Designed miniproteins, single chains, continued (3). Designs and how they scored, part 49

Each design is a single chain, and the fold is of that chain. pLDDT is the mean over its residues in the fold that is shown.

## One batch from the design tools (miniprotein)

Design m9686
Fold by ESMFold2-Fast:
Structure m9686 (fold): chain A 107 residues (1-107)
Amino acid sequence: DALRKRLEQENKELEQNVNSLLQQNQENLDRGRRLVELVGELDPQNTPALNSLLDAAQDSINLAQKYLDLGLKTGKRMEYLNKALSYANQSSDMLSLLLGAVDNILS
């Protein structure tokens, strides 16, 4: 069945995309935590807001992993994989904002 094979391929590509994005986001989160520690020494007033962004990004990564797992356990349902992608993208946006804010403070 050509339609089934196409759907399976799209689900596989979506799963790979979510996994790659989550790996990048975890690396950026870990880097962001180290940078926020540096900012805490230089600008302690902004540190609570940056920690809130780190916590929000971690929560979004955790939700993306949860929906990725649900997609895998329920037979790679596209709706769960799309939810995982949405939360992974949300964490990417939060980490981009955080890294930009840290770069501005450190410049």
Scores: mean pLDDT 86

Design m9687
Fold by ESMFold2-Fast:
Structure m9687 (fold): chain A 68 residues (1-68)
Amino acid sequence: MKEAEELWEKLNPKGEEKIPVEEAAEAIAKEFGLSKERAKSILEGYGDGKEVSREGFLKAYEEAKRLA
């Protein structure tokens, strides 16, 4: 969880409630060596089609880590 929280803070330095799925997907893809399309598919399971909350991001990060 610590690494996921650190990545969230880097993507969301202003402390907003949600971030765009596109930005979250790119970060997760780069972190785990996944395609952006695969990372976006994982995020779609935990957010809406446009944005992801902190909790959704953390869950997607753990799923991506498990699949990498």
Scores: mean pLDDT 78

Design m9688
Fold by ESMFold2-Fast:
Structure m9688 (fold): chain A 71 residues (1-71)
Amino acid sequence: LEEEIERLLKLAKEHLELSKKYNEKAKELNKKGTREDAVKASSYAVLGAGHYVDAMLYERRAKELKEELEK
């Protein structure tokens, strides 16, 4: 259980880092001000949001397992 909690927290961290990377790419594209770049920025923002949600789900599962262990 402790080992599984550590693995879930590691996955959450990795997804959070991916979310940050995609959000940074979206911000960079939006600075260019073209319609095409705005569409690409929107796609990267959606990917970033997806990884953020995944990170939160992994953290939530890890917390639930920790609460079961601690009672």
Scores: mean pLDDT 83

Design m9689
Fold by ESMFold2-Fast:
Structure m9689 (fold): chain A 95 residues (1-95)
Amino acid sequence: MEEERKKFVEEARRLADRATQLSLEAIKKMEEAVKKGDKEKANKYRQAALDFTRAAGHFRRAAELFEQGNIEEGRKHYEEGVRDYERGVKLLKEI
């Protein structure tokens, strides 16, 4: 449906921007942990940043595909983005 497609485009763009912000925050926290000599915490923040970076890429690709009318491939990338995003969030909660 056209309205559903438009909603998914805007949601995917919003999630891509949010994942990018979370990745930058995780990088900042990683640098703080490195300065304090906490290698274990630094490695966890680094992994969360990578998860959010992958999520942002998938959400951007999903938005592009949805905008082009390629719903099947867009949905696949959206689901990959959600999976990576949720992994990053879970990892941060375990720190």
Scores: mean pLDDT 87

Design m9690
Fold by ESMFold2-Fast:
Structure m9690 (fold): chain A 97 residues (1-97)
Amino acid sequence: MLYTYNELLAKLMSSFGKPTVMSVAELLQAELDHLELAGLLERLPDGNYALIQGDGKRVVVSREELVERLARLLQDNNLVSPPISVEELLAAARALE
């Protein structure tokens, strides 16, 4: 059974539980690659992603929306070196492949 959205968020928080000197782009890239490889995110043919929620529903988000949501989660929980602006997080998201 795939992780629910809440379980996915908990795993991300666990991965970033300590402040790091890694760049935001490197952190986002590593986590996205890990989640795709682990089968926690489903890549769709149109370039969007599907997340499995706790009720079993699939939520389709664009790559940019997914990374923005992850970046805001990291910022809101102070899991990255402050201060990081939303603009810097979005720039890092655009740099990810």
Scores: mean pLDDT 58

Design m9691
Fold by ESMFold2-Fast:
Structure m9691 (fold): chain A 74 residues (1-74)
Amino acid sequence: SAAEEAAERERLRDFIVALVRREARKHGLPEEVIEELVREVDELFRRLSAEVPADEAVARTGRHAGELLARALA
């Protein structure tokens, strides 16, 4: 159902955001930077979730989050 699909996307969003926060904190990024990364990742996932299947939204958001983390740590 649409409600089940929406709930699954929310769980995936929460999971991705939690991973980003965990990795960013593990590497000692300032909380302000972590909040900016989380906002960008959340917005991207929300946008992609309207346009592509859930698995593609997760994969693309994950790749972008990885790139953002790499740039913040460089």
Scores: mean pLDDT 84

Design m9692
Fold by ESMFold2-Fast:
Structure m9692 (fold): chain A 90 residues (1-90)
Amino acid sequence: EPSVKEKVLEFIEELLEVAKTLPKDVAEIVEIVAERYRLALEKNPSEEGAKEVLKDMIEELKKLIETAKEKNDKKTKEAFEKLLKKAEKI
C-alpha cells in the first residue's frame, strides 16, 4: 500500500488544486504552506517525518477553517473541511 509520505504528497497536490478555486489571498497562503511541507518531507523523508508533517497539516487546516468561519467565507470553509476529513483518514 502507499506510504504515509506518498499519501501526504498526493494530499498536498489536491490541496493546491482546490486552492486554485478559492480567493487569491487564500490560494497564496496555501501555496506557501504547501511549499513548507514539501521541504519538510525532503529534509526528513522517513515515515515518522511524514507523520509529523501530516499532523502539522491537519492543525494548519483547522486554523484555516476557523479563519474562514470568522470571515463568513463559506466556500473556503467547506473546501477545507472536506480536505481535513481526507487528511484525517491518511
Scores: mean pLDDT 82

Design m9693
Fold by ESMFold2-Fast:
Structure m9693 (fold): chain A 55 residues (1-55)
Amino acid sequence: SREDVLAELQRVSRELDRLLAQYRAAPPEERPELAERIVEVRDRGLDLGRQADAL
């Protein structure tokens, strides 16, 4: 349902905020892993946003 997609978007948004905070505090050795995860979570959020707009 649209409500389920919006709830998932909220969870993705919170996860992205957490990862961005970790990235800013991380030593250089950990940043490539975090950057890759940030891109994946961001792309998932974009897909969910498009799904919500289509409902």
Scores: mean pLDDT 84

Design m9694
Fold by ESMFold2-Fast:
Structure m9694 (fold): chain A 100 residues (1-100)
Amino acid sequence: KRREEIIKKRKEINKLIDETKARLQSLVDAYIAASPEEREKLLEEMADLFVETYKKLKEISPAAEFYFNKLLEEILDYIRKRTGVEDADRFFELVVEKLK
């Protein structure tokens, strides 16, 4: 029950989320510019990155699922706005499959 330890973990969580969001947004931009064959690979890379971030969040915080769901909603909204609803749905399906 150390306030300083809680603040430190919160900073680590925020940094991980911000870095993951930046990387995912870059992958979405690459997806928009890509050929159909490359798009499938990029969606898989995005889903893998997102699942790996969830694993790291679980190591840092018991509230990992909360942060994961919040990040998921933000990324799904970004994909919908940039590429469309069907691409967002496909990304979500890939994430669910990788989580089992």
Scores: mean pLDDT 81

Design m9695
Fold by ESMFold2-Fast:
Structure m9695 (fold): chain A 79 residues (1-79)
Amino acid sequence: MDALRARLDQLKADLVRVEEIVAGMPPRDQGESYRDSSETFRRLSDEARRAGDTETAREAQRLSDHMERLGRHYDRLAS
């Protein structure tokens, strides 16, 4: 459990830095970045569910869903 929570906290910290970096990028690159983040949180959510860490799984799933929505919005702007 502790390792998955530490991983989630690290990814959340990394996300803040990523958002600052991608804010000035073209929509296509922003969409790719957010989709990659969504997949990373999705994998963590699945691992946490298998481990029985319900809180980490729930939070990671919410972040994955949020990043997926952002990725789709930027993908539409790029196409």
Scores: mean pLDDT 83

Design m9696
Fold by ESMFold2-Fast:
Structure m9696 (fold): chain A 71 residues (1-71)
Amino acid sequence: MELRRRLEEERRRRYEEFYEKNRSDPLKLTDLGERMRKLGVPAPELAVRLLDARQAGASDEELAELTREHL
């Protein structure tokens, strides 16, 4: 059981690193936000905003514009 907790913590840290590396990519940020939410980890505001927009039917182009607006 202790091994599962360590693996989960390491996985969360890897997701945070992935976010920083791909901050300008709206598609990768949307996927990351969804995975972080499934783990119960607070996702960055931009990732949450992009996920909500995608669920509302936003196009890839609209997601790119939102990413530029936030940067």
Scores: mean pLDDT 69

Design m9697
Fold by ESMFold2-Fast:
Structure m9697 (fold): chain A 81 residues (1-81)
Amino acid sequence: MTKEVLRADFEAEKEALKWLLENIEEILKDPAKTVAAQLMVASAELTLREAEEAGAIDKEEAEELKELIEELREKLEEGLK
């Protein structure tokens, strides 16, 4: 993929994870939504890795998405307890 496409995918995943975090309480009420959210987080991790390896994003942008991924993983795991 071109760096431009990888950057667009990165931005799309970041927005998706922000939406999940904003709606986390609603998502945790439904096991199917919780599983879907976990899959979206896994997709974002793959996109982050590809964008970093290609040099499509800088370290600050990478850290922003890493923080969102970590926050969502913690909240999704907490909600399953």
Scores: mean pLDDT 82

Design m9698
Fold by ESMFold2-Fast:
Structure m9698 (fold): chain A 59 residues (1-59)
Amino acid sequence: SIDEALEEAAAGLDLSKVKDPAGEVVYRALGLLKQGPHAFSAEELAAMRERAREILARR
């Protein structure tokens, strides 16, 4: 699933290699996803998933 792919992307990421703020936000947000539902808007979640897909494509 997308959420599992986000966790795998985060596990392979070194935060110091994430150069743009959107990628950094995605990395931090993945920690929150493990805690269950949170108050991110649908637009924010969509942006984070799009960024995670870019990160996965670079793997």
Scores: mean pLDDT 56

Design m9699
Fold by ESMFold2-Fast:
Structure m9699 (fold): chain A 98 residues (1-98)
Amino acid sequence: SAEKLEKEKRIQELQRFIAEYLGIDISEATGEIILEAIAKHFGVEVPEGETSFTDLLRLLARHLGLEPLSDEEMRDPDAVVEAMLEVLELVKERLEKE
């Protein structure tokens, strides 16, 4: 849908901003690489073996005071897009306040 495409474009813009801010090459950055770099930047301990996209998204949601997605919601692409958007918007706000 058009709404989903606009959210996905915003996520890409936020990922580019965050990658540039943290010194990550966006051409090599997966979602997992970006989320892990965000966690490390904020001093959030990433448990060994919990570096999947799902694990990192939940970890950052919890750190940011958001409710992490359930296992059922993680299977819904629209719910994942919305959660990623919320996480990255809050990350951008925190980085801009540094």
Scores: mean pLDDT 83

Design m9700
Fold by ESMFold2-Fast:
Structure m9700 (fold): chain A 71 residues (1-71)
Amino acid sequence: MKEVMHQAIEKALPKLSPEAQKVVRELLEKNPDKIITPEDIREALKKAGLSDEEIEKAVNVFLEAMREIVE
């Protein structure tokens, strides 16, 4: 479980903006024992002040990475 999440994040991160990457990394640091969900990412990005368009783009990239790994 944790390894799959880590792989999904690694695959998604390079496709995100630098701002989104920082937000996701901070979310991981704050929640080391938690499985980060797409909803957690949405909330973190929204709190960081990203636009709805950028938030949906980042979430979609993450969902795509998870689908490819988990199946």
Scores: mean pLDDT 74

Design m9701
Fold by ESMFold2-Fast:
Parts: structure tokens; sequence; C-alpha cells
Structure m9701 (fold): chain A 85 residues (1-85)
């Protein structure tokens, strides 16, 4: 899905701009996992759950980056919702 790819790209760009460089490898892996699972999901509700679950796991490992991770997840969720309209 083009929308899923766009959501992934926007999440990655947002996360990399807001997180410390030390977190970038973990951020890139998490966004890749989220994008791949979102592309396989059949509903926007499932896609949003995937982003939230992966974001929570990443924030648990990098609690200092929690607000940045939540901001990136919100961008991804917003892209999916807008694309579904």
Amino acid sequence: SEIAKEAGERMLKTALSLTSPEAHPAVKEAVKEATEKVEKAKTVEEQIKIIREIGKKLAAKHPEERDAIEAAANVGQGTLIAGAS
C-alpha cells in the first residue's frame, strides 16, 4: 500500500529528527518492522494497533526518547487515517 509506505517514511523522518543519534539504529529497525506489519494489515484499526504496540516497546527500551517516539507514532497514525478518507 502506498499509504503504508508513506506512513513509514514520515514516521522515520520524524523519529530521526527528534531522537538522539544513539537511538537511530533502534528507531530504524522499529519503523521498518512497523511498516512491514502495517502493509500486511487489512484494516486501519489493525495498522494503528501495530504502530502503538511497536512504539510502546521502543519507548520501554528508550524511555528518554518516549515523547519523540510518541510524536513519530502519531504522525504515522495520522497518515494512515488521512489516507483511509
Scores: mean pLDDT 86

Design m9702
Fold by ESMFold2-Fast:
Structure m9702 (fold): chain A 87 residues (1-87)
Amino acid sequence: MKEIEKLKEELIKLIVEVYKKIKEAGGKAKIPKEVSEKYRNLVIEILSLITGVSREEAIEMAINENLPPEAIKTLEEIEKEIKEKIE
């Protein structure tokens, strides 16, 4: 739980910071590859911790739309918090 909350905060912070930089650059800024990789790694780590499976298995579950309700709920909460901070 504590580790998931910390990763969730880090992910939200990353996306909010990227959004602000894109907005300041006039909306056409490219997202750096290193930022995209960090985003992907944070999402996978959160899903792995929630599901209790390996990172590779969490990726496969996400691709096959087999994520448990708890994982879906956590992703929805992250999206909501991001929207509240950028709007």
Scores: mean pLDDT 77

Design m9703
Fold by ESMFold2-Fast:
Structure m9703 (fold): chain A 76 residues (1-76)
Amino acid sequence: SDARIAKDAEQAALIALARGASIEEAEAAGVEEMKRTLATGESTVASASVFDSEAVKTYEATATIYPEISVKVTRK
C-alpha cells in the first residue's frame, strides 16, 4: 500500500540518521528505499532495534509519493 511505502521510506531515513548520516544523506536514503519498493515490491527496512535510538527522539521523517516522490527530515 502507498501508506506502507511511505512509512518504510521514513524508517529508512531514520535508520540512516541513527547510523550517523547527515539529514541530506538520510533524505536520499529514504527516497532510494521508496524507489526500490515501488520497483520491486520489497523493503529492506529494519525497524524495532533502531527505533530506540536518539534519532527517533530528535528527528521526524515525512515521505510523500504524490504528486512527487520526496522524503523530508526535520528536527523536532
Scores: mean pLDDT 72

Design m9704
Fold by ESMFold2-Fast:
Structure m9704 (fold): chain A 75 residues (1-75)
Amino acid sequence: MARLVARVTVSDPLEFVRRAAEIARTQPGVLDVTLYPLSDTEFLVEIVAESREAALRAAELLGEHPSVTRLEILE
């Protein structure tokens, strides 16, 4: 089991929240995705996964979404 924390800046918070929920439901090896709102456009994202590789894949998929302007892995 692996835990990854990222700080994310978004242009569309509602779309981002939907995408995070979709990844948590559909992405193999992802156990949980928790969002901690820092501001209207910034979140801390905690990804809990079966492996570090699964957590990193989930973070990459989140960062590739058009609603995301910046994603920074904090570990």
Scores: mean pLDDT 85

Design m9705
Fold by ESMFold2-Fast:
Structure m9705 (fold): chain A 67 residues (1-67)
Amino acid sequence: ASAETVVRWAAAELEAAGYRVEVTRASDDTLRVTITGPDGRTATVDIPLSASLEEVLRALAAAVRAL
C-alpha cells in the first residue's frame, strides 16, 4: 500500500479512538498529519510519500505519544 493509503487508514483508526486527524499535502512528496487529542492538544508530523508501512506507523505513534 502507498504511504497515503496507510496514513488515511491510521487516521480512521485514530478518529474511532477519539482523536481528530487532519491530513494535508505539504509538498509533492510529503504529507502533513495533524493529530488532536481529546484534551485539545495537537501534534504535527510530516511523512514522506516514500515511507514504508513501518515508518508511517512509527511516526504516527510518536506523534500520539507526544500528546
Scores: mean pLDDT 82

Design m9706
Fold by ESMFold2-Fast:
Structure m9706 (fold): chain A 118 residues (1-118)
Amino acid sequence: LKEELEKLLEELFELGNEVIVENGGEKLEKPVLKPSDTIESLKKEFEEALKEYAENPSIENAKKLIIAAYKLLKLDPTNEEALETLVGTIKLYGSEEIRKEADEIYERMKELAEKLKE
């Protein structure tokens, strides 16, 4: 369950990187979590990125939002808001193929997260 969620999150991050590059953003290396990172600190980072994107929806702010959501989901894999935001951001910039892949990953992650919570 946890290993499958982790694998799907990595696949979703790859799609996010792909849509950012395709839309003129710079390719990003996967962020490394620090020992000092907590669910609370990453939630705050996510909320700030979400607000920044809402105020100025740019490819650079979409990239920051994808990173923040990904980092939060690494520590809190059942965070529905972070998952929906990550998938939604990818779909907003993605091709029809990428949108389909993102939807498939989202459905699988949501089902696995519900099982992990039960």
Scores: mean pLDDT 82

Design m9707
Fold by ESMFold2-Fast:
Structure m9707 (fold): chain A 100 residues (1-100)
Amino acid sequence: WEEIEKWVKEKAEEVKDLLRKPTKEEKLLALEILKKALEEGSVEVLEEEVERVMEEHGIFRDRLIAALKEILEEIKKIIKENPSISPIEALEILKEELLK
């Protein structure tokens, strides 16, 4: 978790000039990426999933990084409000919110 959080924050600094907010589709893809990385506990898996999603969906890396940052911030907010919840549980809550 800490390594994944650090990676997302560092990469997000590189794309801070993005003007457009992530779309619902971009956020859902970012949730899937982050879920895989958290389940495996690996930044390498996070990097592999970002590359895979870019290739499969034709999305720019900067857009996925922006979505990952937003998803990470929302997960941290959920955990802050409910400290007994794991990051994976917080991610599932956020996924339900996005799916409506």
Scores: mean pLDDT 76

Design m9708
Fold by ESMFold2-Fast:
Structure m9708 (fold): chain A 69 residues (1-69)
Amino acid sequence: PPELLKHLGLEVEEPSDPEPILEFLKKNGLDPSWADELSLLSQEKVEEVLKIMEEEELSPLGALLKLKK
């Protein structure tokens, strides 16, 4: 839920396209329900989260926690 991003101290910006996020999640065997949550971030923040998930093999929540600082 959008409340998770707020609890993590991340700014909810103009939504990104959820389709490429959904494809990334499915390709990597991750929960596709995270696509809607991650699409609330800016494109730049989405790219950082996806990079962290790929390089560090973290869950979407783990990547968001790392992005927080």
Scores: mean pLDDT 71

Design m9709
Fold by ESMFold2-Fast:
Structure m9709 (fold): chain A 68 residues (1-68)
Amino acid sequence: MEERRKELIEKLREVIENSEDSEFAQALLEAVESSELSDEQLDIIEWTLNELSDKDVLPLEEVKKYLN
């Protein structure tokens, strides 16, 4: 659990560093760090980061919908 969150935090920081639209990525990082996310929300974040290819942008609209 802790190791998984640490990996997600690292990946989110990389997205923030490389993205011009980092606002939502920062919100996700904050949510992951708080440990208040459900297993379903963690799976969605992991899936989203896993779907990011070398050039693909984070699908912010889809992720935002699931975290509502």
Scores: mean pLDDT 62

Design m9710
Fold by ESMFold2-Fast:
Structure m9710 (fold): chain A 62 residues (1-62)
Amino acid sequence: GILATIAASLGPQEAADLISSVAKSLDIPPDIALDIVSTALSSGNLVDAASIALGKLVDFAS
C-alpha cells in the first residue's frame, strides 16, 4: 500500500524505522518487529520487503 511505498522511497534505515513504528503502534512483539526490520534491511528489493513486512504486520494485528 501507500505506507510501504513511502517506506521504500526513504531508504533502508528510514524504512526500518517506519516499519518498527508501525509494529509498536500495532502492539507487535519486539522479536517479530526485529524479524520484520531485519527482512527489510537484508532484502535486495526494498519496495517488496516493505510491502511484505507491512502486510504481515497488519495481518498479524488483525
Scores: mean pLDDT 65

Design m9711
Fold by ESMFold2-Fast:
Structure m9711 (fold): chain A 65 residues (1-65)
Amino acid sequence: SAALVRRAEDAILRALARGLISAEQAEAAGRQIIAAAPSTEAGVGEALLAAGLSREQVAAILALL
């Protein structure tokens, strides 16, 4: 959903601000979230993994949703 995509983008930016991911990883993650347009939290996690983020980084971003 559009609301979940926006929440995921906000979570990515918060993770970047906290130093949990790099600026390059945040850009890649944002592109994957837009392309995948996930409708579930699990779908957000799958898109973040597809962007090349580690499972630890994905878990941290999901905790910020």
Scores: mean pLDDT 88

Design m9712
Fold by ESMFold2-Fast:
Structure m9712 (fold): chain A 68 residues (1-68)
Amino acid sequence: SPALEAAREDVERVLDLLIRLYKEGKITKEQAREALEQVVTGFASKYGLTPEEKERLLEEALKRFDEA
């Protein structure tokens, strides 16, 4: 959906920042994951995502963080 694509783009920008902060030792892995969950929740609300789209977006973002 166009809303999911827009939300994904915004989440990816914040995710890149959180990955950098974590790799620089400025935040813990737990702090990064907590921030990411809050960010996904915020953008899901902003773009009017369904619960299923929100869960998918969070799963994708957490996987990308863990693979970084």
Scores: mean pLDDT 87

Design m9713
Fold by ESMFold2-Fast:
Structure m9713 (fold): chain A 82 residues (1-82)
Amino acid sequence: SSSDQSQFQQLVETAFRIGRQINRAIQDGDFVTADRLTDQYNSTMNQIMQLAQDNDVPVSTVVDIIRQVYSDMFGQPVQPIP
């Protein structure tokens, strides 16, 4: 449904925002905040996976949404980690 797609997109956006906050906390030497944010990030990722599974969302669709959200937020395509 449109509601499920909106929720999925919101969770993906939330995961990327938390990821940015983790990187900033690490750069600032605030490892206590980084640890807490990592727990929140993992919880959000688990919710994304559960929502996709519960709604029989194809893996290709999940990848496309993640790629689109990343491009919208960061202005570049997702690149493989070296």
Scores: mean pLDDT 76

Design m9714
Fold by ESMFold2-Fast:
Structure m9714 (fold): chain A 103 residues (1-103)
Amino acid sequence: EEKKNEELAKKAYEEADREAERVRRVTKEAIETIKTGDKEAGEKALERVREETDRARALSDKLIEEGKKNKAIAKDLIIAGATVDAAAMGGLTSVKRTYEAVS
């Protein structure tokens, strides 16, 4: 059971890291697109960031719920979920501010 918990925690961190990486990539691409001044492309870029934020939040919610069911790794799952949520919220805020600044 201890080894199973280690594997579950490792998978949670790996999945969280992959999602945070996707958020960072989509955010960077969106900011670059918005800075071009192409309004249609900028609106589509903002939509992609919203979609990725929704995925990141869904993953965060799943990790937190899994943590409630397993006390041994609850802290690890909560940290993994919080990391993804923080990356998503930071990315969305940066993109919205950039969009408002160039609009």
Scores: mean pLDDT 84

Design m9715
Fold by ESMFold2-Fast:
Structure m9715 (fold): chain A 98 residues (1-98)
Amino acid sequence: SKEEKIEELIEKAKKAIEAGDFAAFMATINGILAEMESVDKDLQKKVLKKIIELFEKWLKTSDDKDNVRVAIQSIGIEAKLSMGAKDFEEELKELIEK
C-alpha cells in the first residue's frame, strides 16, 4: 500500500506540472518524501530518481527557473537529513547547474 500510495503521488505531481501548479507540485513532493521515510532503500532510490525527472520537467516548463532551483536545493537538503540521501542531493545540485 505504501508503494501504491507513492505511485499515486507521482502521478499527482505529473498532473501539477501539466497544470503549472508549483504549490501543488511541491506539496506532493513533500508527501512523497514523508511516505519514503519508512520504505526500503531500493524503493527509495527508485522513487528519488523519479523525483529528479519531475524536477527536470519543471525546469524545462517554468518561467521562474530560479524559484524552481531554490525548491530543488531545499528538497535535496530535506532528503539528506530525513533519509541520508546524499547521492540524491548531489544529483539535484548537478541538475541546477544545467
Scores: mean pLDDT 83

Design m9716
Fold by ESMFold2-Fast:
Structure m9716 (fold): chain A 80 residues (1-80)
Amino acid sequence: MTDEEIKEAAEYVYKLDYKGQFLKALSELAGREIKSLDDLIEAARENPEVAAVLYYMYKNKIFTTDPEKLKEIAKKLLEE
């Protein structure tokens, strides 16, 4: 995933996160606090699970704030 793809995916998801629920759920998956768009971009660069979730949601034009669904998405993409 290129730096431009990470930025586009992060911006797409961040715009859909009106209540901050996604960043909260993703923080649980990442094991760190993600509070801003910049934090989200950095987390995606550092953590393949975060990158996988962003890529999947952006590519498929879907959005979820459920921590269990985020874990399932990350696991499925990293096992492929």
Scores: mean pLDDT 77

Design m9717
Fold by ESMFold2-Fast:
Structure m9717 (fold): chain A 81 residues (1-81)
Amino acid sequence: MVLPEQELLKVTIVLEGKSLRAVAEAVQLLADAGLFEYVPIAKRTTLSALVPGERLPTVEAAVEEISKILDRVEVTVEPAE
């Protein structure tokens, strides 16, 4: 059946915290929300993943939680190619 397939979204999240522990905790929360990209942990870390639109609300909820832990969280959502 031909349906408009859910557009894959490219989600890029920039995380900045005062400590590696805070960034690692934020990365774990995002992984629990389905953003499983492995990245080297640094005080400033960037995560990029392709996310089905249906998963986006779960990722956004995790971003709200990590924003309480980190000094800065920047989220960019773009249509995938």
Scores: mean pLDDT 70

Design m9718
Fold by ESMFold2-Fast:
Structure m9718 (fold): chain A 67 residues (1-67)
Amino acid sequence: AADAEIAAFEYALSQMDKELTVKATRLALRALGASDEFIEEVEQKLKEAPNVEDAVKIGVEAIRRLR
C-alpha cells in the first residue's frame, strides 16, 4: 500500500519538469502537515539536484518520512 502509493507519486513527478517537481513536492509536504522549516530544507535539496530524477528521489524520501 504505502510503497505502491509512493511509487505512483514518483511516476507522476517523473512526467513533470524540475520546476513542477519542486512545486508538487512542496504542495504534498504542506498537505501532510510538514513544518515550514522542513519544507524549506527539502526545497533547498531539490534545487541542488542536478536533474529531475534526483529531485523526484529527494521528494519521495521527504514524503515517506511524513507519510
Scores: mean pLDDT 75

Design m9719
Fold by ESMFold2-Fast:
Structure m9719 (fold): chain A 95 residues (1-95)
Amino acid sequence: MQLSESEGVVQQRTMILGRVRRDIESLRLMAPENPEEAKEQAEITLKNLDRIRDRLRSLADSSTDPDVKKTLEDAVNTIDELKEEFQKVVDEALS
């Protein structure tokens, strides 16, 4: 079954949230044993979040449907909050 564009964005957001929560748990477990590897993985996760954010922002800017645009803007805000939360965990685990 193919989801609507708005439903697709919501599903993508849910998957990203789940993945980052797992990355947070993995980072907390890895950092005491291997801080260098944990730092490298954290940098990769942050870069991936930035890329997803930029893509969602571009889609929002190009969208002519106000409901789709709002859904994409909400997704961007969720990624920004998630990135800030992840960065705090990185700072705590690696410092």
Scores: mean pLDDT 76

Design m9720
Fold by ESMFold2-Fast:
Structure m9720 (fold): chain A 70 residues (1-70)
Amino acid sequence: SEELRAFALALRALGYLDSPVTDEWTEELKEAVRRFAKEEGLPESDQLTPELVRALARRMGLPEDGRLTA
C-alpha cells in the first residue's frame, strides 16, 4: 500500500522506525506505530486510523487532511 509505505517513511524520519521501509504491515512497523501512538496518547490499532494519520502529519508539519499521500 502506498499509504502504508508513506506512513512507514514518516515514522522512520521521526526516529520511530530503524528497519527498511516496505509497503507491508511488518512487526517492526507495528512496534513503531505502538510507540508513536503511546507518545501521542492514542489507542493501539492494527490498521491506519484517520486519527493516527493526522497525528503523524501534525508531527511532520504537514496538512491534517487524514492522508499522507494526496
Scores: mean pLDDT 72

